Designed miniproteins, single chains, continued (5). Designs and how they scored, part 69

Each design is a single chain, and the fold is of that chain. pLDDT is the mean over its residues in the fold that is shown.

## One batch from the design tools (miniprotein)

Design m18380
Fold by ESMFold2-Fast:
Structure m18380 (fold): chain A 90 residues (1-90)
Amino acid sequence: EIILDEEGEVAAGQKKIIKIKLEKGDHLILRVLSGEGEAIIKEPNGLEYKSPLIAGQIAIDYEAPVDGEYILEIIAGDEPLKYRIIVKKG
């Protein structure tokens, strides 16, 4: 079951911070529609997952290891970054 499906944009050199409540086994999927940058997912326990983002090459499919509030940071490089976030129940 899909519980979130949203598109957005981050201006060049800027970051967007998104707080999201996930349950263990939920999938946070981040797709890059255009641009390049980095994503950081901060777990409720403070552990961080980091990934480069490149349109058509690198995307994230992150499975939540625990229930709680997660922080997703989307950081744009030299160009605006367009993204799509999907959250799917595990």
Scores: mean pLDDT 85

Design m18381
Fold by ESMFold2-Fast:
Structure m18381 (fold): chain A 61 residues (1-61)
Amino acid sequence: TVPILTPEQQAHLQAQADALDAASDHLETVHGDHDTGQQLRDSSEGLRQLLADSQKVQQQS
């Protein structure tokens, strides 16, 4: 099937989600900033959900 997002765009979103997760861990571990860390984690999960939704709709674009 032809994806609605290109494989490069999907890889980019995965990399962004991973970067947000790493930043969240850094803020919690180094600064003890659990609130900002949680916000970054929520953003990471949002990107992963967007990827899942894009994979679902790519078959019915």
Scores: mean pLDDT 76

Design m18382
Fold by ESMFold2-Fast:
Structure m18382 (fold): chain A 92 residues (1-92)
Amino acid sequence: GEFEKLVKELEELFAEIEELFRRARELLSRITPSREELSRYIALALQFIGLQFEFDQAVEEKDVERLRRILEEARALRADLQALIAELERRA
């Protein structure tokens, strides 16, 4: 059903986001990051932690509408993280 599809899509997306965070950390270790770049990284990391907690609750409650909102927020987070990585790569 839709619930199982959303859970699978979110698990795959979260795995992709974890890999992007690993890449961002590698890039940050190879440059002298600005306070702005570090603040952006930290903000995105905190957002991801929050989404993971919301996901666990939505799965327990089988809340399909909440899972759809989490999916859209996770996609936006992935896009923001990819943008940060692109900026960091230009300086590495």
Scores: mean pLDDT 90

Design m18383
Fold by ESMFold2-Fast:
Structure m18383 (fold): chain A 100 residues (1-100)
Amino acid sequence: KTYLVLAILRIKNREALKKAAEEAVKAGLDSEEKAAKFLLENPELELVGYVELPESLLGKSTEEVFEELEKEGKYETIEMLKEAQENAEKYLLVPVERVE
């Protein structure tokens, strides 16, 4: 199975996030890799953890995604994703790699 690894970052400072977003735009939105690196290296963003999503679930409904993760025993992943969705203003999800 191929998995997409997502970093979950908590926003410590709203002003710092705004500045980071402005600098990412100035650095060019032509590279998702550069934007991700800039966010990951921001000291006002705290790495909370990583979640692995089966690539086969990309494009599926939220219900199907959670059902498949539950079948794989990925309960911690489900909880982290729910918290990030409920508190979207406080968290960023950044793709970092694909693993098989």
Scores: mean pLDDT 70

Design m18384
Fold by ESMFold2-Fast:
Formats: C-alpha cells, sequence, structure tokens
Structure m18384 (fold): chain A 91 residues (1-91)
C-alpha cells in the first residue's frame, strides 16, 4: 500500500530526528550547537503535536477512508505520540 509506505517513511524520519535529540553525543557529531539542538527539539515538539491533531481530525472528517489509509494514519499518530513522550521524559 502506497499509504502505508508513506507512513513508514514518516515514522522513520520521526525516529531518526528523535535519536539525534535524545543523544547529546549524536547531536554534537551532527555539528549541532546546544542552541540549535534546543531549537530543533522545540520545532519537533510543535510538528509532532500538529501531526497528531491533524491526523486525528483527518480520520474523523473522512469516513470513506480505506482500512490501509486508516492504518497508515494510526502508525503516524502512534509514532508521533511516542516521540512526544520521549522528548517530555528527558526534560
Amino acid sequence: SSAIEAAEKVVRAVEEALEIILDPEKAKAAGLTEKELEELKEKLRKALREMVENAEKFIKENPDLSEDEIEAVKLVVEAAKRALEEIERIE
């Protein structure tokens, strides 16, 4: 399913971003300053919150979604929620 494949790419991108912000040594290896790391954490938190809200709204407003499309959206929502919890846990 193209919808599931797209969702898996988004999940991977979220996981990669999360790995960098959760590991100060990886962030430093990527050439990020402490200020840039804080800015990226804040931007990611906002993007993840919007992703959850928009995805949940999309399911509610589109009753004719296929099972694959619903599964794809749920995969993205769960990944975003997990990432938000991980970010909040380290602060």
Scores: mean pLDDT 82

Design m18385
Fold by ESMFold2-Fast:
Structure m18385 (fold): chain A 62 residues (1-62)
Amino acid sequence: MEERRRQIVENLRTVAGLPEEEAERYADILVAAWPGPGQGLDVEGQKAAAEIGRKIHEREAK
C-alpha cells in the first residue's frame, strides 16, 4: 500500500513537475479515491486527476 503512494508522489514530482507538498496532497487523494485494481477513480480522484492534467498542460504551454 505505502509503495503505491510513494510511486504516485514520485510520478507527480517527475512527470507533472509538482512541488513535493502538492504531490503528496494529490497522492493522498488518489490513494483514498482508488478502490482497487481494475476499478475507476471516484469523484474526488477524477477531480484530482483533472487538476494534475491541467497543471501539466500549463507547464508545457509556458
Scores: mean pLDDT 71

Design m18386
Fold by ESMFold2-Fast:
Structure m18386 (fold): chain A 58 residues (1-58)
Amino acid sequence: SELEKLQKELADITKKFIEEYKKMKENGATREQRIAFLKKLIEETTPLMKKLVKLKRS
C-alpha cells in the first residue's frame, strides 16, 4: 500500500540522516553545517509527513 511505502521511506530517510549526522560530527563539521543538515531533514520529511496524514484518512 502507499501508506506502507511512505512509512518505510520516512524510516529509511531518518536512518540515513542519523548515520550521516554521526559522520559529520566525527569529521569535525561546524555547528552551521550541522544546523543546515538538520534543516534539510525537516524540509525533506515535512511534505512526506503531510502525505502520510492524508493517506491514513483515505
Scores: mean pLDDT 81

Design m18387
Fold by ESMFold2-Fast:
Structure m18387 (fold): chain A 122 residues (1-122)
Amino acid sequence: RPPPPTSDPSRPPVHSEALDAVLDVLLEALLNHPSAEPFLSPVDESSLPDYYDLIPNPMSLGTIRARLENGTYASPEEVEADLRQMFDNYLKYNPEGSYLYAEALELRKIWEEKWAEIKAKL
């Protein structure tokens, strides 16, 4: 799981360790939470044809996990940005008081608490 040890003389190894910690948070805290199921896969455009009119930057936990596993993210801040975009998308598309809006708020709380814990270790 850690990246191959190239000497990287100008960078501390902390960033790769932080990405591993984010993977653990996504797998244990978010992906296994009961509120996570609506967020596991990208929104199907054919099922919600107006979604992409309202949400120009769609995001899901599945997309974030794939990007983490593929080494797409250069820093934990990029992962945080995509997670925030995902929650903002759900809160924008779904009306206040809806089930999905409530689930987004609950899952975001879990992420914010775990993310603060990870940041404290960096």
Scores: mean pLDDT 71

Design m18388
Fold by ESMFold2-Fast:
Structure m18388 (fold): chain A 66 residues (1-66)
Amino acid sequence: SALAEAEEIAKKGAKSLAYNIEKLKGVKAKATAEVLDETTAKITVETEEGTYVYLANLETGEATLI
């Protein structure tokens, strides 16, 4: 289903964001994704420096810090 596909895309996007933040900042990061609809997900990245919340467009791959 489209929702199941969105969940897989969001999960991969969350892992990618966590990996990029770990590389950029040199800290351990953990990301979780919550699918809001077939094209939108909320991604939360937790680090020792703080928590970052992104709104991700699953069609374009754009993630915006909120």
Scores: mean pLDDT 83

Design m18389
Fold by ESMFold2-Fast:
Structure m18389 (fold): chain A 81 residues (1-81)
Amino acid sequence: SPPLVSEWEFTARLSDGSTLEARGRSQGDRFEVRLVVRSPDGTVLEELTLSSDDRDALAAEVQEYLRRLGAGEAEVQSRTL
């Protein structure tokens, strides 16, 4: 599939002014999300990749990661690429 059809992203702002950026993509039956936490000055504090063959399971893992990171107190914005 063309990248623009098979990609999505969301951004969350954390209470300390850091940002979480998530970019997801699919290739065939595989789904992958890269998560990057940046400080206000742009420094990368943490990054990880999550993958699954189940989109809903991957979404649940991402939401659990956001909750553990404290992003439950932050606004989440999402868009399809």
Scores: mean pLDDT 69

Design m18390
Fold by ESMFold2-Fast:
Structure m18390 (fold): chain A 80 residues (1-80)
Amino acid sequence: MIKVKLSDGTIIEAETGEELVEKLAEYLGVPPDQLKIIIDGKEYTTGEEVEEALKKQPVGSLFIVEANGKKVVGQILEVK
């Protein structure tokens, strides 16, 4: 299970990295294939890679969600 908080206080919960990518894309109003997630300075586009990258970060770490010139900061609350 993955739980993140966005800068506006929105909490997103997902069972998989793929579900997280889909929910973040819906939040930004873009297709999932336009979404980039930047974790520890690296860009990821697949849910599996995003999940593995988030698992390597400590709780409280920040990440960036980017799509079509929109950027949102997220914070890791839980990754299992």
Scores: mean pLDDT 84

Design m18391
Fold by ESMFold2-Fast:
Structure m18391 (fold): chain A 56 residues (1-56)
Amino acid sequence: SIEEEIKELDKIVKESEEKTKKEAETLSPNQQKLLSGVSEGMKLIAESVKKQLLNK
């Protein structure tokens, strides 16, 4: 169950990355930089959640 939850979380992160990549193509270079920072922050939060699930 925990392994399945981690896989689902990884899938959500991947789908969000793809969506962010498509959005970035319509933005200015400065806005793309900001969106990249937000995307990295989201990945760090997801990895933190993943680590907590593994420690249960």
Scores: mean pLDDT 77

Design m18392
Fold by ESMFold2-Fast:
Formats: C-alpha cells, structure tokens, sequence
Structure m18392 (fold): chain A 118 residues (1-118)
C-alpha cells in the first residue's frame, strides 16, 4: 500500500508544490516529507527522482512556512538515502541555500522540528 501511495499520491503532491496558494505548497511539501519519513531506501530514491528539484526550488519561496516544509521534506528524504545520493542532494541544496545544506549535513533535528512547529 505504501508503494501505491508513492505511485498514485506523490505525482499529485509534486504538482501541488507549484500551486498558487502558499498553504497548498506548504501542505504538499509536508505531506511528501511524511511519506519519506517511513520510506525504505528504494522508496526514498523514487521520491528523490520525482520531488527533489521542485522541493529545492521551494527553498527560495516567498513564504517562510513553504521554505520550512520544503526543508523538512528534503531532510526526511536525505535521511533515507544511501550516502552517495545523500551527498549529491546536499550539494544541490547548497547551491540554493548554504544554511539549509549545513542543517541537513549535521542532522539538526531540533532546529528542523522547531521550524516545523512554528
């Protein structure tokens, strides 16, 4: 059933990352993060392929809540990836937001949880 969620729900959520409403973009990013949080490595690699570039773009979003949700999703994806793919994802994030890359590299869960709860 989780593979079905990734196959059916993830493409819809990725489209919603481009929604006109910041509340919808934030909710979609947060939902992707929650799917990634319980993903296997293989499932996380599929999530990376479909969602990484749109999520990285949201790190420049005008809405602080969208940026926080995108960072949360990228953290959850990175935590499930093999070291090599995790490193490549963090380097792509560093080009957009060096501070976000440092948070992900150091696995600062307390700071990420604080951002997600604000």
Amino acid sequence: SKDQIIEEALPVLVKLLKDESPNVRAAAAFAIGNIASSATTEQAEKILELAAEPLIKLLKDESPSVKASALFALYKIASKLPEGKKHLLIEKIREINPEAAELLENFDEEKLNELANQ
Scores: mean pLDDT 83

Design m18393
Fold by ESMFold2-Fast:
Structure m18393 (fold): chain A 90 residues (1-90)
Amino acid sequence: SEKEKLIEKAKKILELVIEALKKLGYDDLAEIYKERAKKLIEYMKTLSEEELKEEVLNVADWAVEFLEEHKEKVPELYEKVKKLKEEIEK
């Protein structure tokens, strides 16, 4: 379903941010974000398709902005998140 595809993209975006935090040396913050990501995904499952798309785009925007600030250290993760955002916007 479209809803399942949106949730899977949100999971991928959050996983890439957590990976970036670990690569940047923010291991404690990565663990906090991992727990928050689990709760966010469970919340997303309760949303309508329209609300879910808006929420996933908001998460993608936040992730792109975060990784752009660190693109010199994790350029491959920045490009992956940008591509996932473009796929959601279609």
Scores: mean pLDDT 87

Design m18394
Fold by ESMFold2-Fast:
Structure m18394 (fold): chain A 85 residues (1-85)
Amino acid sequence: SKITDFFNEGQSMSTEDAIATLGNAGFGDVAEEITDKFGSKAALVIPILASYIKNGAKPTKEQLLNAAEAIVNGKVAEAHKILTA
């Protein structure tokens, strides 16, 4: 599924590449906010968000933060809906 493809790509992406992808899209501050809010779980979330952006998603900062919270809570379908809206 599209969800599985994006999550698998995110899980195979390095944290450095993921942060660079967010920064290049204008979301350099979002990685910092996610790290501050979710601590060690940020390393699981940031690469998944970067995977969506790399594959053509154009989320807002608020959508990225809401999707990060959904991912942390295991709400994969909700996160996908937010990131592809």
Scores: mean pLDDT 83

Design m18395
Fold by ESMFold2-Fast:
Structure m18395 (fold): chain A 68 residues (1-68)
Amino acid sequence: SEVEEAAERALKYILSDPNLTDEEKAEIVEIAKKGLTKEAVERILEEYGSKLSPAAVEALKRLLELLS
C-alpha cells in the first residue's frame, strides 16, 4: 500500500541518516516498535525533526499526510 511504501521509505532515511547517532536511531525504532502510527510519526518529528536530514523530515511529513 502507499502507506506501507511511505513508512518503509521514512524508516530507510532515518536508519541511514548521518545526522543521528546509533543511540538516537535505536530510540526512534523503539517509538516505532508498534508501527509508524500517526502518534509515532508526530513524536519523532517533535523530538528529532531539528536533527533529521531534510529528506527524512519530508518522508515523515508525507507519511503523516497519508495517515491524516
Scores: mean pLDDT 85

Design m18396
Fold by ESMFold2-Fast:
Structure m18396 (fold): chain A 80 residues (1-80)
Amino acid sequence: SKEKKENYALTLLQLFEYALKNDIPLERFRELAEQLAKTLSPEEREKVLAIVDEMVEAYKTLSREEALQKAKELIEEFLK
């Protein structure tokens, strides 16, 4: 449902922000994001896992502020 998609997206963004602020390992962030995605349809899960991959890359390559901004942009695009 649209509501489940929106709730997942916001939870994912909050989880990413928490991971950035608390230096949570990328592997742990990915595991949690993948577990949360199990509540979505298979089609939405595929799209979300691609977003998680982009968030992980941003976490590796960008500053905390830039990675969070990138995550917000990815979530906004997903919710369109």
Scores: mean pLDDT 82

Design m18397
Fold by ESMFold2-Fast:
Structure m18397 (fold): chain A 87 residues (1-87)
Amino acid sequence: MEELERAIEEALELAGELGVPEEELEKAREVLLSLSEEEQRRRVAQLAAQVAAEAHKRGNEELAKRAIEVAERVGAKEAVEKAKELI
């Protein structure tokens, strides 16, 4: 539970580093926290994969790697593999 909550916060923080507005991040947090643990894991991995893809396109390899680590820690295999294809 605590590890998943940390992964949610880390994924949102990384999205913020890409320029997603704080208001949108707060709304995303509320949505994620309202979901079941299984759905939270899927959504966090999906968000992390999207952040990794966008960071890679911008040349920010450090941010991309950090996002992949969040996806791997959450354990969503499909999202992790999709993110790795971009790095």
Scores: mean pLDDT 76

Design m18398
Fold by ESMFold2-Fast:
Order: structure tokens, then sequence, then C-alpha cells
Structure m18398 (fold): chain A 82 residues (1-82)
């Protein structure tokens, strides 16, 4: 139980650092659609982990590492289900 909670906190911290890095990159290239979508996906993953939803968080992280076209497709599917 304590190990699971420590792992969850560690992943949230790692994703938060990634989020900050993406925000800084987007400031250098604000027209970059891929960075914008990655930022959104990482944000959703952090929210999912805070709710204890590891499966949803992993899906968002996997989508963030994919090419722009696949990122767009994933977000459209998420919008239709919510």
Amino acid sequence: MEEEEAERRKRILELTKKYIDLVNELKQDPSNEELRLKLQLVSYAIVALRRGDWETADRYIEAAEKPLEEQKKFLEEVKKKN
C-alpha cells in the first residue's frame, strides 16, 4: 500500500516536470500544434493519476509519445466518450 502510493506520487512528479518542460518549449514555438497536444495529454494523465486511474493515465502518456496525427485521433475519441 505505501509502495503503491509512493510510486503514484513519483509518477505525478515526473509528469509535472514533463508538463513544465513542454510549457517552456511551447513558449519558444507557440504555433507548434504537436507540443500543444502533448501538453494537453500530459495534463489529462496527471489528473487521471491523482484520481487513482492508472490505466487511463498510461493511455494518455502513450498517446503523448505518438505522432501528431495519432494524438489528434486519440483526443477526438476521448471527447466522444466524455
Scores: mean pLDDT 78

Design m18399
Fold by ESMFold2-Fast:
Structure m18399 (fold): chain A 91 residues (1-91)
Amino acid sequence: MKLRVWGEKDGERTEIRSAEFSRIEAAKLAVVGELIEAEMLGYDKVEFEFEGSEKDSKELAKAAVKSAEGMGWEATSESSGNKTRVVAKRK
């Protein structure tokens, strides 16, 4: 499965990670790590794109939303087949 991450600060959007994972648990840990780093770096918005099986991409999106909300972010998800996008914004 594939993970891409973008961060936005002061209106500037930058791709901060692109990685592939064979295990869903490793991808979940990567999502948590990126959220922590984004908070430390002062990002206003973080966007995750998950690509893989429909089941895996949706499970990763649910985990990302839960983790983001647990850290005080407002998160939304949108899915299309084997690709799911999660956008987390500062409140």
Scores: mean pLDDT 84

Design m18400
Fold by ESMFold2-Fast:
Structure m18400 (fold): chain A 79 residues (1-79)
Amino acid sequence: SMAEAEEILREFEELEREARAFAAAHADAVGRASLDLVIEASRREIQRLLEAGDIDGARRALEEHRRWVEEVRAAILAG
């Protein structure tokens, strides 16, 4: 449904805002570029899936995005 698609996009926007705030506080230029690439790739995939009407696929892509952001955040803190 449109409501479900809007919810997925809203949660993605929240994750993007939080990830960028984290990167601004903790990441060097390489770490920021890494997060930008993950965010942009995930945005395109989620948008494509929503356009195709694949709500379940979009939710899975959002969960994969969250995991990848967490992995990049952990790498930034470790480096």
Scores: mean pLDDT 85

Design m18401
Fold by ESMFold2-Fast:
Structure m18401 (fold): chain A 88 residues (1-88)
Amino acid sequence: MSLEEWLEENKEGIVMPVLRDGEVVSEVAPSAEAFEERLEEVAALIQELDPSLSEEEARLIAKTMAMALHRGLPLEVIREALEELRRR
């Protein structure tokens, strides 16, 4: 199954695809606790990069990055991506 086909079937973003050569080979569901901890880390990072945002606004933006949160990307990678988005 392609990533595009999997995303169309799994629009809720709760289950993460495991990819091999761009194909979805399995799925993992992160724990609610791990997701919430990661969301708080990313929300704090967003506020650090843009202090004009409220905590609630930063949390909302962090939720839209569900793929990054679920994939367990290093915080440095998320920081670089957020800084690049600020340039756009």
Scores: mean pLDDT 63

Design m18402
Fold by ESMFold2-Fast:
Formats: structure tokens, sequence, C-alpha cells
Structure m18402 (fold): chain A 84 residues (1-84)
């Protein structure tokens, strides 16, 4: 019950403090997860984070490598932000 909140906060903190490369590596690590709760918390943290246009492009490309439905929906949301 508490793993979601703890995981969300941990990912959000790393996205806020990390370099561009560290943020992309965190996204790639999330794509390797088989835990649905970790993916759910991670995609929420990604959607709530602020990225530059260049970072959004890198993240969108990384998310294309996943076939997970929640990750694909997150990719579509970020692609919409780039198109706006």
Amino acid sequence: DFDYEATYKAIKVELEKGSREQRLNLVLALLGSRDPKTIEAGVKAILDAEFTEEELRDIVEALKKSKHPAIQKTREELEARLAA
C-alpha cells in the first residue's frame, strides 16, 4: 500500500535533481521494470516532471522501446506536449 507513494517520491526527486543523462537513464531503468506498481508510479512521476523540449524528445524516443500500455499512453501525452 505504501510502495507507490515512496516509489513516486523517489523517482520525482531524482528527476528534479538529476542531469539530462541521469534523467534519461532513470526512464530507461523504469522501462526494464516488470513490477506494474513501479511502472505506474514512474510514469506518474515522469508526467509531473518539467522537461526541456530536447529532454522530452529523448524521453519520447526511450518510451517507444516499451510495449507496456501505461508507458505507451505516457509517450502519447509527452508527444502531444512536443506538438503544442
Scores: mean pLDDT 76

Design m18403
Fold by ESMFold2-Fast:
Structure m18403 (fold): chain A 95 residues (1-95)
Amino acid sequence: SSLIQQLEQLLTELGNKLREIARELDEQGNLRESIRVEMDGIALVTEARLAARRPKNPQLLQETRDLLQEVKEEYPEVTPILDQIGSLLDQLSRQ
């Protein structure tokens, strides 16, 4: 569906932005936080894809929303992309 294509594009954009954050942290000598950003990104992309494959499962949607909120609090610079991902997942759940 076009919504799945839009989600995959946003997940790609999120991955690029988080890699940029990780690179900046590594350049600052904060290797632990750099690796943590990469791990958080992998976890979020995985959960978002799971929710997209099970759009009628309200528990998976809520767990993904909670993770989106946690990532926003940790990395506020990716808030617009995360909000768009949440919106697309909500749209998928209503189909």
Scores: mean pLDDT 87

Design m18404
Fold by ESMFold2-Fast:
Structure m18404 (fold): chain A 120 residues (1-120)
Amino acid sequence: DELIEQAKEFEEIGKKKFEVDKDYNAAGVEYARAGELYIKAGKPEEAAKLLEEAIEKLEKVAPDSPVLGVLYRELGKAYYKLGEYEKAIEAYEKAIEILKDKNPYAAEEAEEELKKVKEE
């Protein structure tokens, strides 16, 4: 599956950016891409695990990074695909809180995704 191979590639790129380059924002962007590709590939369990681990380690070193909002939004999508609606709501609300000031357009998109979860 091309999507799974691309997801693994972005996961490894993110890991190198985090561990070697110490470029935490760029690492987060690559982890978000990997998570999105795992979701598209029908692997929301793998996406959720990757995104949970990425968020945990990034919050410890870069807690104010706006990329955390992108990661929480992708985590919300993964939980939604898993039918874990309460966790999806919490992840989306956290994403909106982080994104509203630095990326209001992404916050609006996350709010629309949150509305769909709440309709379940």
Scores: mean pLDDT 88

Design m18405
Fold by ESMFold2-Fast:
Structure m18405 (fold): chain A 94 residues (1-94)
Amino acid sequence: SEKEELLKEIVKLIEEIAKELEKKNVPQDMRDRVEDALLRLYTVLNADLPEEVKRRLVAELEAELRALAQEINDPEIEKLIERFLELAHRLFEV
């Protein structure tokens, strides 16, 4: 299904982001915060929650991920995080 394909791409992108953070020598505490936010967003997308609650939680996590990307200030990491958010948004539409 399109949902299964999107979920596989999201998981792959989480792994790519983790590797890029390590490659760029981003501090461990910052890497942990990014990975936690990515996994929390993934969990929310797959949780059996009311749509309004999901939308609020996703919006909060999107804002958190964008803030973390800005703090890291690396164009490649920012692009990967934005791609993750695009896929997460597409998963809502399916």
Scores: mean pLDDT 85

Design m18406
Fold by ESMFold2-Fast:
Structure m18406 (fold): chain A 75 residues (1-75)
Amino acid sequence: GLTREDVVELLRDRPDATPREIIAEVLRRIGREDQLDDFLAWARSVLPDVDLDAPVREWSEAQRERLADLLSFGL
């Protein structure tokens, strides 16, 4: 699986990417790209204050940490 630090680095390296694009890339790297829609539905339920279609550079530090936690535990 991916570590929390791997996700944090991905968010840092792609400030213009959306959470949706980051989630898709994470799922692709672990061979679970077919689960994108199901994962996005779950992510929306646990990240109600994050816009999955807004660029990551527009997020607060707390929002980025919550996404990193989600991707580390959810996968």
Scores: mean pLDDT 76

Design m18407
Fold by ESMFold2-Fast:
Structure m18407 (fold): chain A 79 residues (1-79)
Amino acid sequence: SAAREAFAAEALKAAQQAQDDARKAAEAAGLPKSVIDQLAQFAFAFTLADQLGKVDAEKAAADRKQLEAYWKKVLEEAK
């Protein structure tokens, strides 16, 4: 439906914006390129999962938990 397509488009825009914002913030902070790329990808994935959670809350909660665990590992390995 048009409403579902509009929702998906808005969710994708929100994820893309979060990715761009995270990349700019990380670059301004002088972080290594590998960390900048991981931060940007995580922001995209996390925001998309959160937005889509309005449709499938159980799956979104599981995906979010997995993404948070992965991100914590990336931060620990970057130390």
Scores: mean pLDDT 74

Design m18408
Fold by ESMFold2-Fast:
Structure m18408 (fold): chain A 83 residues (1-83)
Amino acid sequence: DVTSTFSAIVSTIRSKFGSLSPALERELQALESDVKEGRVSLTDLQELQTKIQEAQNEGEVLSILTDFHVQLGVEDIKRAVGV
């Protein structure tokens, strides 16, 4: 489920990079909020998990999470305005 997949993502990041920067912690907190609000599908979260598993450094993880949140924002706007 989405909660288990989110937990796996956090575990993968901590396993690969150890202590997280405040910026990365903020991005993970935002993702957790999106998951809890039901704005993230299981399929989208699984795709995110794969990208994070392939990331080589913390900067790539930040980029992946930032791009993911931008895409969610675009989808939310399209739904709100009926585009």
Scores: mean pLDDT 75

Design m18409
Fold by ESMFold2-Fast:
Structure m18409 (fold): chain A 113 residues (1-113)
Amino acid sequence: SEIEEGLDKIVKYALEGNREKAEEAKKELLEYVKKNATTDEPTEEARKHLLEAEVSLGLARISLALGMPELARRHLEEAKEHIAKAMSTRASGDLPALEKTLDLLIETALALS
């Protein structure tokens, strides 16, 4: 899907240490979500998935601090899945929370680079 492709681009560029391209991919993905939104109200489903993504990103950072990069990458992939589910709600009201979670995704992936 375009959501999965966009998230894959963000993580790929961030893992390569390319913050500029990761940020560009983030902007493209946020515009896609905005353009395909069916409601401007935040949803409970999107909020739940974004919270699950933040937990997974936190676990990725803890795993990295413990010298476990393989486990960190697994948690990074779990975070991508949760973000994709949040984006599938088609709710533009969740965009500020989504942008913050994507920023955390970029910072976490850059830390793994």
Scores: mean pLDDT 84

Design m18410
Fold by ESMFold2-Fast:
Structure m18410 (fold): chain A 111 residues (1-111)
Amino acid sequence: DSEAFSKAVSLAKEFLEKNGEKRIRYEVRNEKGEVLAEGVAEGVDAALSAAFGVAVDALAAGAEKVTVELEGLESGAKVTIEIERKGTTLTVTVEIEANGEKERYVFEGPM
């Protein structure tokens, strides 16, 4: 796993856990907008495992861009993670939307 990917997953986990999320809706899409996986998980770790497992498999299968959306069902807080591969470099963009505010973080590094 890349450091950029690990940082993005950690940021999403910390945010959702601090927000007290118990049930999380996840959706994983490819660059064409096709749904690769969707569901509702009980707990942050279960949601991250389900969503990022699919994302990693898609990237390994040759996808150049994968989008993961996570929504806390208690608060409506949303985390969108875009993972883009350009050659051997991953760019991971994390967008957090909560309480009408939006924050964006970008991580870049080797795969």
Scores: mean pLDDT 84

Design m18411
Fold by ESMFold2-Fast:
Structure m18411 (fold): chain A 62 residues (1-62)
Amino acid sequence: MSVAELSDAVGTLAALGLDERAIALAQSHGVSEEHAREAVRLAREGGPGSEVARVLAEGGAR
């Protein structure tokens, strides 16, 4: 899964109110818990997908 695909999936789960599932998905792709939670927070606040992708990449997404 690319970082862009992960960002889209995290954004979709956050939009559905499935925040803990979004965090778990990001962590399963190597993202640290801190960065996973920050990415979900940004997605919930309506942040751009590019910003969500940046946080996931900085957190170690693979």
Scores: mean pLDDT 82

Design m18412
Fold by ESMFold2-Fast:
Structure m18412 (fold): chain A 72 residues (1-72)
Amino acid sequence: MREVTVVVGVGRDDDGRRYFLLETSETMTLEEAEKFIREQGGSGIVRERLPAGDWGPEVLRRLMREAERNAR
């Protein structure tokens, strides 16, 4: 099974908390994904290797919580 690296960050805007969710690919490296999140004002960056395909909402919620924890 092919695996991808998912990169999650958290920021804040006028509407409240904003989450960034990026997947690494042939055209987007891990470093480029992290740089994009930081340039958009994001922090608390989390990286996880996941099976390529559909991830349940539970996985996304977990990664978002980890990003918030890391942003403190």
Scores: mean pLDDT 74

Design m18413
Fold by ESMFold2-Fast:
Structure m18413 (fold): chain A 76 residues (1-76)
Amino acid sequence: KREKLEKLKKELEEEAEELLKNKAEPEKISEVLAKLMILRAILESGKSFEELKKLAEERGLPEEVLELIEELEKEI
């Protein structure tokens, strides 16, 4: 479980660096950074994806954030 999260984090870090070097669309950069923030929260706190998704829903965050949480959960 943790190994898959660490691998995904590394892949997203590499993707973020590539997007920043190529001056990609701000939305794409923001998406990758948001995914990294979600993974960091899970790795540091031990909270589940379901707990983070509930928090995001309670705070009225955009559907894009909820979608990113679901995508990350499916990748592990």
Scores: mean pLDDT 75

